# Designed miniproteins, single chains, continued (5): the designs that were tried, part 73

Each design is a single chain, and the fold is of that chain. pLDDT is the mean over its residues in the fold that is shown.

## One batch from the design tools (miniprotein)

Design m18526
Fold by ESMFold2-Fast:
Structure m18526 (fold): chain A 74 residues (1-74)
Amino acid sequence: EATAELFVKRYQELVAKGIPRAEATAYAAGYVKAQLGREITDEEVRALADGLGISEETARRYLEQGKADAEKEA
């Protein structure tokens, strides 16, 4: 529940700032995983990139940015 709400909130914040939906989704996923103390695996990056229709490099960049922002707020 709280995790899903956090994901949606972070996603909507980025979309409102003009970040494309796929990149905003990757960022929100990275943010949520960091808040849960979970590592982002290469398999998860690939699966997310495939699902969103973006490159693995782009997915990894936004996932890592979400993680970094979550860690700054800890």
Scores: mean pLDDT 81

Design m18527
Fold by ESMFold2-Fast:
Structure m18527 (fold): chain A 90 residues (1-90)
Amino acid sequence: MSGREHVDTMVGLVTRHVDKKTDEIIELIKKESAEKGRELAEKYLEQFRQAGEDIVQSIERDLGKEEADYFRKQMEQILKDFKDRVDQAI
């Protein structure tokens, strides 16, 4: 389905972006402190949540609720993995 293919592409782009930001935080933890890493992680997490909700609303309007709900679940998993990776680095 073209709508699902579009959403999967967006999930891939978001995952890659979040992974890069996660790597930045892990390096910051190693070079400076766990506290500095946590501060940056909280800032990025808020940015990811806001961007994710904007994407969900766009998908729901253009592709419908099923694709929006799918993206939301993928985004929740991406953010969970982000938090887990940061916590493991501390």
Scores: mean pLDDT 86

Design m18528
Fold by ESMFold2-Fast:
Structure m18528 (fold): chain A 98 residues (1-98)
Amino acid sequence: SMEEEIERLIRELLELAGLEATEENIREARESVERMLETLEDAIKKMEENRELLTEEQEELLKLLKELLKLPREEGMLKLLRYALEKAREELEKLKAE
C-alpha cells in the first residue's frame, strides 16, 4: 500500500540520518513532509522570483515541486520522500569519497 511505502521510505531516511526508527521519530518525520507539501506554492514562488540565481540542481528541484502540486497528497509524499532519499544517498557517497 502507499501508506506502507511512505513508512518504509521514512524509516530509510531516519537510518541514513543516524536516527532510530521509533514511532515518535516516524510521526515527526511524516509531519515534517506534510508541512513541506503545505508550503509548496510559497517555495515555488520564491524559487521563480530568484530563478536566474538557481543552480541546475535547484532548477530540477523547482520542476519536481511543480509536479508535486499536481499530485494527490499520498502520491506527492511518496515522490518527495523518494527524492529526499536519493539526495541523501548522493550526499553520503560524496562524504565517503573524501
Scores: mean pLDDT 81

Design m18529
Fold by ESMFold2-Fast:
Structure m18529 (fold): chain A 64 residues (1-64)
Amino acid sequence: SIRERAEAVARALGVSLGTTLRMIARLAGLSQGTVSAAARGEPVSPETRERILRALDLLETLAA
């Protein structure tokens, strides 16, 4: 889910998945490792997941 949304944003913006995950990390105030773990489907806290989803919502709006 998070990975698929990040890949869609990467495609729309013409950047790599790695660049998109870094952008999410910066917007969410998280480490890139934490965002990458969540994208792999690894468990993260509800607070961390919420921050990632808000960053994705913002990037998807900008990519539209």
Scores: mean pLDDT 83

Design m18530
Fold by ESMFold2-Fast:
Structure m18530 (fold): chain A 92 residues (1-92)
Amino acid sequence: MLVVSDVILAEAETPEEAAAKAFEEARKVPGLAAGGAIVTDVESAREMAELLRERAVGKPVEEAAAAVEKELAAIEAKAKEGNAAVVVLASE
């Protein structure tokens, strides 16, 4: 099963550049699969990355998603449009 192994946080001048930068950093880590990018403001992205690193890393992807769902939704409810991206990396 896939286990959450790391979380990439990237900041750029545009939302598209932030997502692209996050996936480029993900490509530097061999053997890990990258999930979709969460694009948001810098403060929300940092809070999401911290939450994912504390509660998701080391867990199966499905269990990790369930564990962070409520807290992630609370961060998203306060989030604004911005130029930061978070990508979750998983491995078997």
Scores: mean pLDDT 82

Design m18531
Fold by ESMFold2-Fast:
Structure m18531 (fold): chain A 67 residues (1-67)
Amino acid sequence: SMEEIIERVVKEAKKMLEEGESYVDVFDRAQELVEREARRAGLSDEEIRRLLMRVGQELHDLYEKHE
């Protein structure tokens, strides 16, 4: 599902931030993962667009709350 993809990608992004990767690198990697998983899952263009928007919002929140 879309929510499972979002959760998985955000979890991976959080780990990368905790390991000291830059926000730009984490964002690029997360975008690649979303596109790869969405294409393999056969999601529509609208679903992919919503995934990218949601993941972008979650990454922004993670960056602001980074520990």
Scores: mean pLDDT 80

Design m18532
Fold by ESMFold2-Fast:
Structure m18532 (fold): chain A 80 residues (1-80)
Amino acid sequence: NPYKDDSPQEIIDRLKYLLDYVVETLGSTATDEEIENIEKTAYETVEELVKEMNLSEENKKKLYELVDESIEKMKKIREE
């Protein structure tokens, strides 16, 4: 696992950075199908991180909230 040596906060910060980058680069061009695939992959990534890094429920919730926020931003950018 490439994240095994990262603290929970570093994992949260890395995921936030990645999601912000995805929104910035793909938000205006992504199709509904692509957004759905990004959402699915992001949720799968969160579940893997929770299992591999033994993250607390609080940290798990923060990761899901980051994904949900990023998906919502992409959906709004696509519609506008």
Scores: mean pLDDT 77

Design m18533
Fold by ESMFold2-Fast:
Formats: sequence, C-alpha cells, structure tokens
Structure m18533 (fold): chain A 95 residues (1-95)
Amino acid sequence: DLEKLAFEVFLKARENFEEIVQKLATLPPFSGPDRQTVYDAVRDLLKLLGIELPEDTTEEEIDLLKFAIELGFNTKPTEEEIEEGKEKIRKKLNA
C-alpha cells in the first residue's frame, strides 16, 4: 500500500528531522540533476528511517516518497499541518 508507506515516510521524516538533516550532509545530492543519484539518495535516506524498498520500486514511487520526505522536513508538528501534509501526499499519488 503505497499511500500508507508514503504517510509513514512523511511522519518519520517529520519526527526525525534533526537526525535526517545531519545525515543528508553525508549523502549524495538529494535534488541533483543526476536522476540515479537522487534515486539512490532517497533509498539511503529511507534506510536510515528503517524502511527498505523492494528492488522493483518504480521511479514514480520513489518520486512520491521523496516528496513525502521533503514535506516531512517542512511540516510543523501541529494536527492541522500533519493533515494538510497527508492531503498533499494523497493528491500527488492520484496525479
């Protein structure tokens, strides 16, 4: 269930923001022009959150999870912002 996974990634990224920011300094560029470098960076960051993706995970699925991570970094720990974040993920998934 990709929606459930994206919500979990979003919440874990928000909760672990400080740890993730420290780890990002040691990872490949998260938004570089090299698509493979961005893909690998998303997988490495998810692994730090305890999430291992199947090898057959699609680029569209990685793009959604990257969006969830970035959204998590920018979402305040209020119920309103968390619910707004979940709606943004749902819209991205259904786009």
Scores: mean pLDDT 70

Design m18534
Fold by ESMFold2-Fast:
Structure m18534 (fold): chain A 68 residues (1-68)
Amino acid sequence: MEEELKKKAIELIKKSDLSEKTKKAAIYILQSKEPVSNKEVAEKLGISVKTASKAEKAAKRAVIEAAE
């Protein structure tokens, strides 16, 4: 992912109304150099798989918005 797009997506996540755990997970996904599963994100950050799934969807939306 391009650094500019990544930084803009992270800023969008930080400004969102998401829970702090979801924001942290979404930022972790955006910063990952390799594809990460929701289970790996949940285990790494000590959160639920459901929260990791919400974070993945939030990260994906932020990238789409950042690309526009």
Scores: mean pLDDT 79

Design m18535
Fold by ESMFold2-Fast:
Structure m18535 (fold): chain A 119 residues (1-119)
Amino acid sequence: MTRIEVSPATGTVTLTLDEWDREAFREAVELAAKNKYQLVIVLRVALSDEEIEEMTELVKEAGIKRVRVVSAGDPAAVESAVQLALKLREAGVSHVVVGAETNEGAAALQAALASLYPG
């Protein structure tokens, strides 16, 4: 289930995606931009290149400077999290962090990052 959580204590808006939901994503982006909070995107599903590009454009248009992308649940979400983070960096987002909810997911994430940024 797609879920939006706002934490004033941490300065964070967290969006959890079990499927692509453009309206929920836009709402989370607008909340993060309005409050100048960090946007945390928790991906539980693999995303298409088109969906990743749409997400990147929405973040760029809103002028969000800090994004954390976390892969959770589906192991296939790891590659999507890495691709989204790369697209966000290319779009000029100043601070982009990629993480995983599990140790196994973190190992897969490190392997994917090493493949995309060789030495």
Scores: mean pLDDT 78

Design m18536
Fold by ESMFold2-Fast:
Structure m18536 (fold): chain A 58 residues (1-58)
Amino acid sequence: SEKYRDDVEAFLKTQTKEQLQNPAFVKAAVEFISKSYDNKVPLAELLNVAKKVVAQEA
């Protein structure tokens, strides 16, 4: 679903550069979003989306 990518991207883009450079923070944020989708989206796929956003924004 495109919506999970949009939710991860939108959330991370509102975070500070310092927070985006903290792997523990990024992982916790992705896990929180994954739970909002009842863990139906693979965590690895959400982490890949987050990694791309962090590379662009951080």
Scores: mean pLDDT 76

Design m18537
Fold by ESMFold2-Fast:
Structure m18537 (fold): chain A 87 residues (1-87)
Amino acid sequence: SAAALEALRRATTEVVREAGRNAGMSEEEIERAVEEAVEALTTLLLEGRLELARRALERLVGNARKAGVPEEKIAALRAAFEAAAAS
């Protein structure tokens, strides 16, 4: 659903922004990383490429963990992804 995709965009944005800030990235670098991550996940899901979308999600999660993003935010991102994938 459109609502599930918007929830995924929000959760992805929050995780990528926090990871980027923790890594000392500039606001311009963070916004580029947000756009790239959101586009990658939403485009793959819209195209029905579920396995590639899950691989992109796990790479993002791995990077977010290394950057010290809290597990509750990572869990929220995974939940939003599965809701979007199921719709």
Scores: mean pLDDT 89

Design m18538
Fold by ESMFold2-Fast:
Structure m18538 (fold): chain A 73 residues (1-73)
Amino acid sequence: SKEEKEKKIREEVEKQLQELSDKVAEAVRAGDKEKAIALLDEMGELVKKKLNKEEAELALKYIEKLKEKIRAM
């Protein structure tokens, strides 16, 4: 059904987001703010393309807050 397909897409996207999040954490530990911000931008593009509007809006808010924290470090 549509719901099962949407659930599988969400699970695949969450896995990709976790992989990108791990790379962000590595960049932050290395002091590479530019790389960390670029990876967060990639996460934002992924959520815009793959998640529904409401879930994308929540994820984008989280990503933006994380960018602000990294910029302030």
Scores: mean pLDDT 82

Design m18539
Fold by ESMFold2-Fast:
Structure m18539 (fold): chain A 69 residues (1-69)
Amino acid sequence: MKNGIEELLKYLEDSGLKEANVEEALKKLGYSDAEIKATVAELTKIGALKDGIVTKEQLRKAIELRKSM
């Protein structure tokens, strides 16, 4: 439940969207405010987030970067 990055990518693929607002999408998927805040902080730290918006390409890159840690 806490891997908001992979869930966001799935949401974008299932919805046919190129990008989404992270807070709105995760809230719709049933994430808590604390889980949303943690996901936003992670995406911000790796430079994948601009004004709360993330793209499918940035999410894929974030998942790859996570695997290298």
Scores: mean pLDDT 78

Design m18540
Fold by ESMFold2-Fast:
Structure m18540 (fold): chain A 81 residues (1-81)
Amino acid sequence: DPDAILLELLERMVRGRRNGPSAGGTIPELSDDEIAGLLAQTPTPEQRELFREALGLSPAQVEELRPAIEAHRARIAAAEA
């Protein structure tokens, strides 16, 4: 499952950061739309929570991305139809 592989990769990155100086924890090259696209591929609340922790996002920041996440999901659903 592509989402499972991605979550494992992000979890590994979070573990790596815990052993180094982590000022800010944000991936500066990743746009809000790209983050929303990744979150759209995590359909379960558990997977989204793991993703949020891996990216260093607060629940409020994920909520700000909700419209973009829903837009990505709608496009995926339309492409599969």
Scores: mean pLDDT 64

Design m18541
Fold by ESMFold2-Fast:
Structure m18541 (fold): chain A 63 residues (1-63)
Amino acid sequence: MKIEVEEEGDRLTVTVTVPADPAAIVQGANEAIEILEKKGYKVTSIEARREGDQVVLTVTGEK
């Protein structure tokens, strides 16, 4: 699992790359949400994009 965090003022974007497996996707989403909430951001959107055998989750939050 690869996690990238980008903070831009009042917005935080967490990008998680996981295998295209339901358990891995759920775990990746939970990890991203935890990062956002721990930093005081509220989750505003969750996007999933399939790239071959992987899924890229983009979770965005705002303060």
Scores: mean pLDDT 84

Design m18542
Fold by ESMFold2-Fast:
Structure m18542 (fold): chain A 68 residues (1-68)
Amino acid sequence: ETEKVKKTIEQSYESALKTADTVSKEFAKLFIENGRDLMLGLAATAPGAKELQELATKLFEEVFQKVE
């Protein structure tokens, strides 16, 4: 369901934020990129794929801005 996928994307974003604070900048960037790609793939399989992909892109860009 769309709600379940949305929660998974939000949880992945929260995990990425915590990782960015805990590991080196280079490692954080790699982890965030990998998480973004996985969440975009997950979003593509669900109803409302476009909105979920936009959400994943927006949230992971915010994390990227914090670690640049």
Scores: mean pLDDT 77

Design m18543
Fold by ESMFold2-Fast:
Structure m18543 (fold): chain A 91 residues (1-91)
Amino acid sequence: SAMEKIEKLRKRIEEIVREYEERLRRGYIPSREERKKINKEILKLADEIVEIYLELGKPEEARKVVTEAVAILLRLIGMEIDLLLEKRKAE
């Protein structure tokens, strides 16, 4: 069903985000290219969810997915900056 596809896509985003956060917590700073690949994959999955909601005639739900995806990306950028600042202080 369409809702099962959305749940599967959401679980994939959650897995990518969790693995990324775990790597950051271990002190791993991704390269610019790795960041672009991860951001692109999250946006691609979010876009697939948006399209399904629009096809179901649920634009409010589609809009929420966009807001959630943007919030995730901004949070991950913030975590990377925090880690860079921590490493700079450890000099």
Scores: mean pLDDT 86

Design m18544
Fold by ESMFold2-Fast:
Parts: structure tokens; sequence; C-alpha cells
Structure m18544 (fold): chain A 85 residues (1-85)
């Protein structure tokens, strides 16, 4: 993926996070995927991509219910455990 494509992907993730914050209905899987994408983008060495990813992550964390946060944490722990084995 080019840097330009990565920046456009980061902008798309941020826009989806804004839609969720505005009340758009999303499945748990969609929220999990978006949260994971935002975390990866926030860790990017490119400042623009990193800033967009961090903003998306913040918006998602503010928009998610405690139930959704708990299930995302469980899914992340399961992925980390499976990746280690």
Amino acid sequence: MTLEQLREAAKAVLELAKKRKAGEKMTLGEIQGLYYAAKVLAASPDPEVSELGKEALKLLEEAMTEEEKARIKEAEERRARLAAE
C-alpha cells in the first residue's frame, strides 16, 4: 500500500469512527475491526496517519458501551494468546 493510500484509509477509519459517535448502528464485529484498524494506524510512523488513528481510537472509545469495550478487550486478549501459541 502506498503512503497516500494509507492516509486515505486512515481518513476513512476516522470518518467511520465519527459516524459511530454520531449514533450510526454498527455490529460488534464492525466495531472490533474498526477499533483494531484505529490502533494499528495510531502506531504508524507517519505523523498524519498516527494522528488520524489516535483521533479515531479516541472517538471509538468515547462512543462504545462498556459491554462493547469488554468484548473488544476479550477478543484482543484471545488474539494475543492465539498469536503467542
Scores: mean pLDDT 77

Design m18545
Fold by ESMFold2-Fast:
Structure m18545 (fold): chain A 73 residues (1-73)
Amino acid sequence: HMEEVRKDIEKLKEEYEKAVKEGNTELANSYRAQIKALETALKEGPEAVQAYLDFKKRIEEARKKVEERLKKL
């Protein structure tokens, strides 16, 4: 559980660096805020981490459905 959140933080840090290099300040700020939120969840403990992972799964399912609908337009 905790390991998945740590990997997500590392991935967000890589995306943050790319956004900074590309000059996309808004995207970089978004990634920085997400990193801070995940670091806070790690501090709050396993229940907060589990809530985040459940939320992440729901968001990914929603994204897939939206992308499928857009492709049918």
Scores: mean pLDDT 75

Design m18546
Fold by ESMFold2-Fast:
Structure m18546 (fold): chain A 84 residues (1-84)
Amino acid sequence: SAAERARELAEEAENARLEAEAQRNKAKVDELLAEYQKLVDEINNMVGGEKASELLRKLHEEFKPNSIEEQIEGLKKLVEELKK
């Protein structure tokens, strides 16, 4: 029926919109991963690789961040603490 075809077209349009949104979210995740790596490199430059690895392990064990954004927040706090 015409009503069934209209529904199918609406569902196809919604699926295309969701797929475009997922691609935009991937770009944001890639930016967050770049910020994460920059902070890891900063810590490594401040304290050296062995100590940096120890501090990153403790951050993951003690604070158990559930997202890349929480990991970045933890790393920013660690950088500020190391600057004291």
Scores: mean pLDDT 79

Design m18547
Fold by ESMFold2-Fast:
Structure m18547 (fold): chain A 115 residues (1-115)
Amino acid sequence: SMLDYIKKAYEAFENGDYETAKKYLEKALSLTSDVPDFTALSPVALDYLMKIFKKAVEENKYDIALLVARILARNALFFPFGKGVNRYLYEAVRAYDQGKKEEAIKWLKKAYELF
């Protein structure tokens, strides 16, 4: 399930295994539907994603922070800090996809300040 992948990503990240954390986050992202099932992204999954995001920004692991941002942005209606945070996460993803990596990092840092 998506939650199982998110938990494995968190465990890998806590152990400093960033490549395994990225692989599990990519697997979690691949399970996101174009029609979001908001019941699939539990409060427990959101808590793990927020913890990964905060630590990833703090440790300058922006590629991991961006993967978490993609998952959270797609589930905006379920994200507890939906206001400015969801907007900043969306802008980070948009900037990165346009090749504006430094701009994406600035948006990730703005989202971090609101967590």
Scores: mean pLDDT 80

Design m18548
Fold by ESMFold2-Fast:
Parts: structure tokens; sequence; C-alpha cells
Structure m18548 (fold): chain A 72 residues (1-72)
């Protein structure tokens, strides 16, 4: 993923936050940005669980972690 793609994602996230719309989608985008900035999937998952994030989001991150483990 390129720096330009990260910047585009940040711009879209800011627009959604300003409108106060789709909080679940905003949370998903924030997670993707953290991963792109070098945070590990395991650290992201631990943080989401500690913050009481929606189970749907936790399940999505777990699925990504399992795929990453398959790639070693």
Amino acid sequence: MTEEQIEEARERLEELRRRGENPLGVLQAEIMLRLLEGESLEDVLARLEAEGAPQEIIDQVRALLEKAKALE
C-alpha cells in the first residue's frame, strides 16, 4: 500500500468523522490506517477487545490475523 493510498484513506475518514456518519465504517477505516502505519494485527486486536469494539470488527481483524499466520 502506497503513501498516496494512506493519505486518501485519511481524507475519507476525516470527511466521515466531520459528518458524524457511519461510526462502524469510520472505526474500520481507522483500524486499516493503524495497520498501514505499522501496528501489528495482534496489537490492533488486543486494543479493540480492550475498548469493547463491536464483535463484527473483532471478527474481521481475527480473520486477517489467521490469514497472516497462514503466510507466516
Scores: mean pLDDT 70

Design m18549
Fold by ESMFold2-Fast:
Structure m18549 (fold): chain A 77 residues (1-77)
Amino acid sequence: SVEKILEEILAEQQAKFQNEKVMEALKAAKNKDAKKLAEILGIPEEEAKKLIEQYEKELKELKENEEEFKKEVEKDL
């Protein structure tokens, strides 16, 4: 079952690469760095600014409404 082992290794490498990109994107959003976020996602800077504003708004709403969502955000750190 070498194929299953190879699939698992590839999935781990792909997940790690995606996780690193997501972490960099979240860090850029948290720092309000629209330019860096745009470069990471390959989108226009104006769209990146919109995503940052939406992300901040959603985080504030989640913090106010549900304490359990705060735990999920902390797990991503």
Scores: mean pLDDT 68

Design m18550
Fold by ESMFold2-Fast:
Structure m18550 (fold): chain A 93 residues (1-93)
Amino acid sequence: IEEDVNRALAILILAVTKIALEKGKATPEEVRRMFERAASLIPDPALAEAVRKAGERIAELVEQGKYDEAVRLTSEVMDAINAGDAERAAAVA
């Protein structure tokens, strides 16, 4: 039950981040911070680490102005968290 709440909160953090990315308003530092916060709520260490690494990749895309790709990859990470799929999250990085 608490694990389900933490998963939902992690997804919500990334959903808000995705909205900011869609508006071209998220900075690379904000992306890193939000993905770190989401990862901190994930009890699976492999999935948490994959989410952190995905956040670094997505921040790099934001630095390059590739907001559409950053949005797509953020959705993939959200799906991976919902599925508990560390390999899927790792594929984003």
Scores: mean pLDDT 86

Design m18551
Fold by ESMFold2-Fast:
Structure m18551 (fold): chain A 100 residues (1-100)
Amino acid sequence: SSSKEKIIELIEKGKKELEEALKKGASAKELFEINKKYNKEIAKLLESQGTEDAKYLADIILLAAERLELAVELGSLSAEELVEMAIDFYEKLKKYIEEL
């Protein structure tokens, strides 16, 4: 669907923006805000599909973002670790979205 294509496009755009920001020396907090922006847009598009599976994926994305926010607030994650975790999550998410 066009929505599925837009979600994949947002994931790829998010990955690229995180990698470019990391290269420019962005902090874990700045990288978290970039990731949060893309996660919110992805979750919104998933919710708009109106299926139970898509809504469940949206809920998982938002919960994952809350866990990451806590780790950033505690100073437990480096900028590099945050980007690595976000990219790994996006790659797994793409596989699930392709199966929708």
Scores: mean pLDDT 85

Design m18552
Fold by ESMFold2-Fast:
Structure m18552 (fold): chain A 71 residues (1-71)
Amino acid sequence: MSREEVERELRELLSELDEGTARILEEAASRASHEALEAMVNWMKSMKESGIEVTESMARHIARAVARLEA
C-alpha cells in the first residue's frame, strides 16, 4: 500500500472518531514511518471490523508504541 493510500485510509478512519482521539492518532501518524503508519491503519480497521470503539486511552497507548518504533 502506498503512503498516499495509507494516509487517505487514515483520514477516513479518523473522521469516525471523536476530535480528541483523532488528534492523538493524527499527531502520532505525522511522526510515523510508512510501516508504522500502515500498522496503525490496519489496527484501526481491525477495531472497526470487530465493533470495538477506539478510545482516547487506546489512542495514547498506540501513539507511545509508534514513538518507540520511530526511535
Scores: mean pLDDT 78

Design m18553
Fold by ESMFold2-Fast:
Structure m18553 (fold): chain A 100 residues (1-100)
Amino acid sequence: DMDAQRQRQIQQIQQQIQQDPNNSTLYRLLGSHYRRLGDYDSAISYYNRSISINPSSSGYSGLGRVYRDMGDYDRARYYYQQSLSIDPNNSVAIENLNSI
């Protein structure tokens, strides 16, 4: 099933993190997978780790999506705005900010 496939992807990414613990992209990918599983606490934790290593437009738009999924539209707007301050062309931030 899709959740079993996502758990396998999470395990593969966690193994990659053991080899490259400062790769911000791997933590951002974990954040995305946990958001899709509805594990928002883990998603927030991994997105925050990604941003602490490298503050990126994708990291902030990812946090925005987590808070939007939780129904916290004020925090979602804040993080989409942070995303756009780094990259004003971030399509995820533009589309989601205009829809909340």
Scores: mean pLDDT 90

Design m18554
Fold by ESMFold2-Fast:
Structure m18554 (fold): chain A 63 residues (1-63)
Amino acid sequence: EEEKKLAESRMRQTVLDRAVEEAEKLGGTDEAIKEVAERFGLPYDTIKKALEARRAAEQAAAA
């Protein structure tokens, strides 16, 4: 069970990371996130939260 959950989490994280990267390339706007969500089959909210978390981490590292 633990191994199954870990494998699923890794696969979902890989797809999410790619979706966030594509959203950033498109300018990281709400429209870009919606297009990427449709392309990757992920919820808009999931990609938006991941993108915001990534930006917050980068800002914290830069400060």
Scores: mean pLDDT 74

Design m18555
Fold by ESMFold2-Fast:
Structure m18555 (fold): chain A 94 residues (1-94)
Amino acid sequence: SMSKAEELVKRIEEIAEEIKKTSDNPLAKRGADLAVETARKMVEGKISKLELEVDIGMMKIILGVLKVIGASEKDLELLEEMIRLLEELGELVF
């Protein structure tokens, strides 16, 4: 069976692929790419807790901008889920 950390990374990657496939919004796609890169760096031991907090902060800024510009409900929900999964992964790794 997969570890909890591996399951969270896989879920983050699956959500990112869904955003890339269904969204026309380049900012939503950038948020997805950031989440995947951050998750991979966490499981590879290549990121500090501070860098994780900065990356999560950047994703929250991206989400806020997307809300203001009227991005799709699907894009907003998927990015909010990715932020939650990154926070959960951070609690397992740090």
Scores: mean pLDDT 87

Design m18556
Fold by ESMFold2-Fast:
Structure m18556 (fold): chain A 83 residues (1-83)
Amino acid sequence: STVAAGKETEVDGVTITVVATLRDGKALVSAFTDGGGGYGRATVAPGGTATVTVLDPSKNLKFEVTAKVSEDLSSVEVEVKAV
C-alpha cells in the first residue's frame, strides 16, 4: 500500500513543499518550491537517508532536503535547510 507524508516549510522567504511516499518497500521523496521553479527527487531504501538538492535558478536559491526512513518503513522524517 502507498503511504504518504508531507511537510511545508518556509526558508529565506521561500515556501518549500516536501512529499514522502512509501511504495514497494521504498520511500520516494519529492521537494519543490512554490511556483515550481525548483524541484528535486530521490528514492531511499529502508533505514536509509537521502539528501535531495532543490535548485531554483530563477531566484538563485539552493536548498537541501534530508529524508530519513525507518528500517521497518513505518515512518519517514524530513528536514529542509538553505545551502
Scores: mean pLDDT 70

Design m18557
Fold by ESMFold2-Fast:
Structure m18557 (fold): chain A 100 residues (1-100)
Amino acid sequence: MDDIIDLINDGQTVVRTSDYNMMVSLARRMRDIMISIGDTDTADRLDSSINSGNPRSISSSVSQSMIRIGGINHISVDMLMQISRIGQQLVDIGSQMQSS
């Protein structure tokens, strides 16, 4: 996780490519999950980070949302699978950046 954030911080140009669009997609999916569990404040923050166009803010908001979900004792299997996929896609982005 930290390596992904560090890579985003190092490369302003890289962050404006397809990786940025993927992060926006992941943030939108996390927003929908946060709405479904009733955390509208976190969902609003995710929307604000997307609208800011700042990839660091987007990454931070997604990570914070994942931590919040980890503290919830009642989540559907489908929701957990969505969260797991978001995490995997963030790892994949970091791996691609490290290969550069």
Scores: mean pLDDT 66

Design m18558
Fold by ESMFold2-Fast:
Structure m18558 (fold): chain A 94 residues (1-94)
Amino acid sequence: SALAEELEKLIEELAELGRKYREGKISLDEFKKRVAELLDRAAELARRAGLEAVAERLQSIRDKLPSMSEEELERAVVEAIVLLSEMLDRLRAE
């Protein structure tokens, strides 16, 4: 599925972004901005898949990003990866 392929690439991009931040290659503000962009794309994919509750949760995480501490951001990224992985599993099971 093209949707599953796009979702897999998003998961990989989000994981790579986290790695770059941990290695000090990008600032906290750049990390937040790029995570927001990936979460916006993820929410759109969730809506296209008919997974409205997942889309709403991803948007909720995205909206809170500007006010998050580094620790909260790390937890939010892990939660987003889990949500996207569960969505990918559902799409591949169909």
Scores: mean pLDDT 86

Design m18559
Fold by ESMFold2-Fast:
Formats: C-alpha cells, structure tokens, sequence
Structure m18559 (fold): chain A 95 residues (1-95)
C-alpha cells in the first residue's frame, strides 16, 4: 500500500509541477490519509479533489476582485488537475 501511494504521489507531483500547480497541500492530504489507513486510490482522490476545490475557490475569489485573467488561468488548471485525478485514480483502482 505505502509504496504504491508514494509512487502515485511522485507521479502527481511531477504532473502538477509541469502544469504550474503547487502540489504541496495535495501531497500533505494524500500522505496523511494513507497514514490513517486509506487506500492509495482514496488517498490520491481526496488529495486531488481538495486541490481542484481550492483552485476553483481561488478562481472565484479573483473573479469577484475583477481579475478575470487569473480566474480563467486557475479554472483551466483545475480542469487539468481533475483530468489527472480521473486517470491516476482509475489506474490505482485497477492495480
């Protein structure tokens, strides 16, 4: 379990950094849940879902401030992270 989660976290970190997204908070959540006994798939799903929610919340905040360009960039990042989540969680569930 732990080795699969650590490998999934490494793959997610690499992909998120390539997308310009800070993986830190997501990795902290995934690691914590794994230590509490969650499956690798559930740990990664929760971490990445939290990241998507956080990106969408920040996008809404910037849109309220009138910064539409940054809001659109964050929403685009959220969609890319959601796609990564779907792919990675499906792979982990089939393993």
Amino acid sequence: GRELLEEAMRRAEEALRALGVDPGPMLDIARYLGEQGASPADSMRSGLDSLVTGLRFRALSYRVEGNDKLAEQLLAQAEQVEELRKQLVEELRRA
Scores: mean pLDDT 87

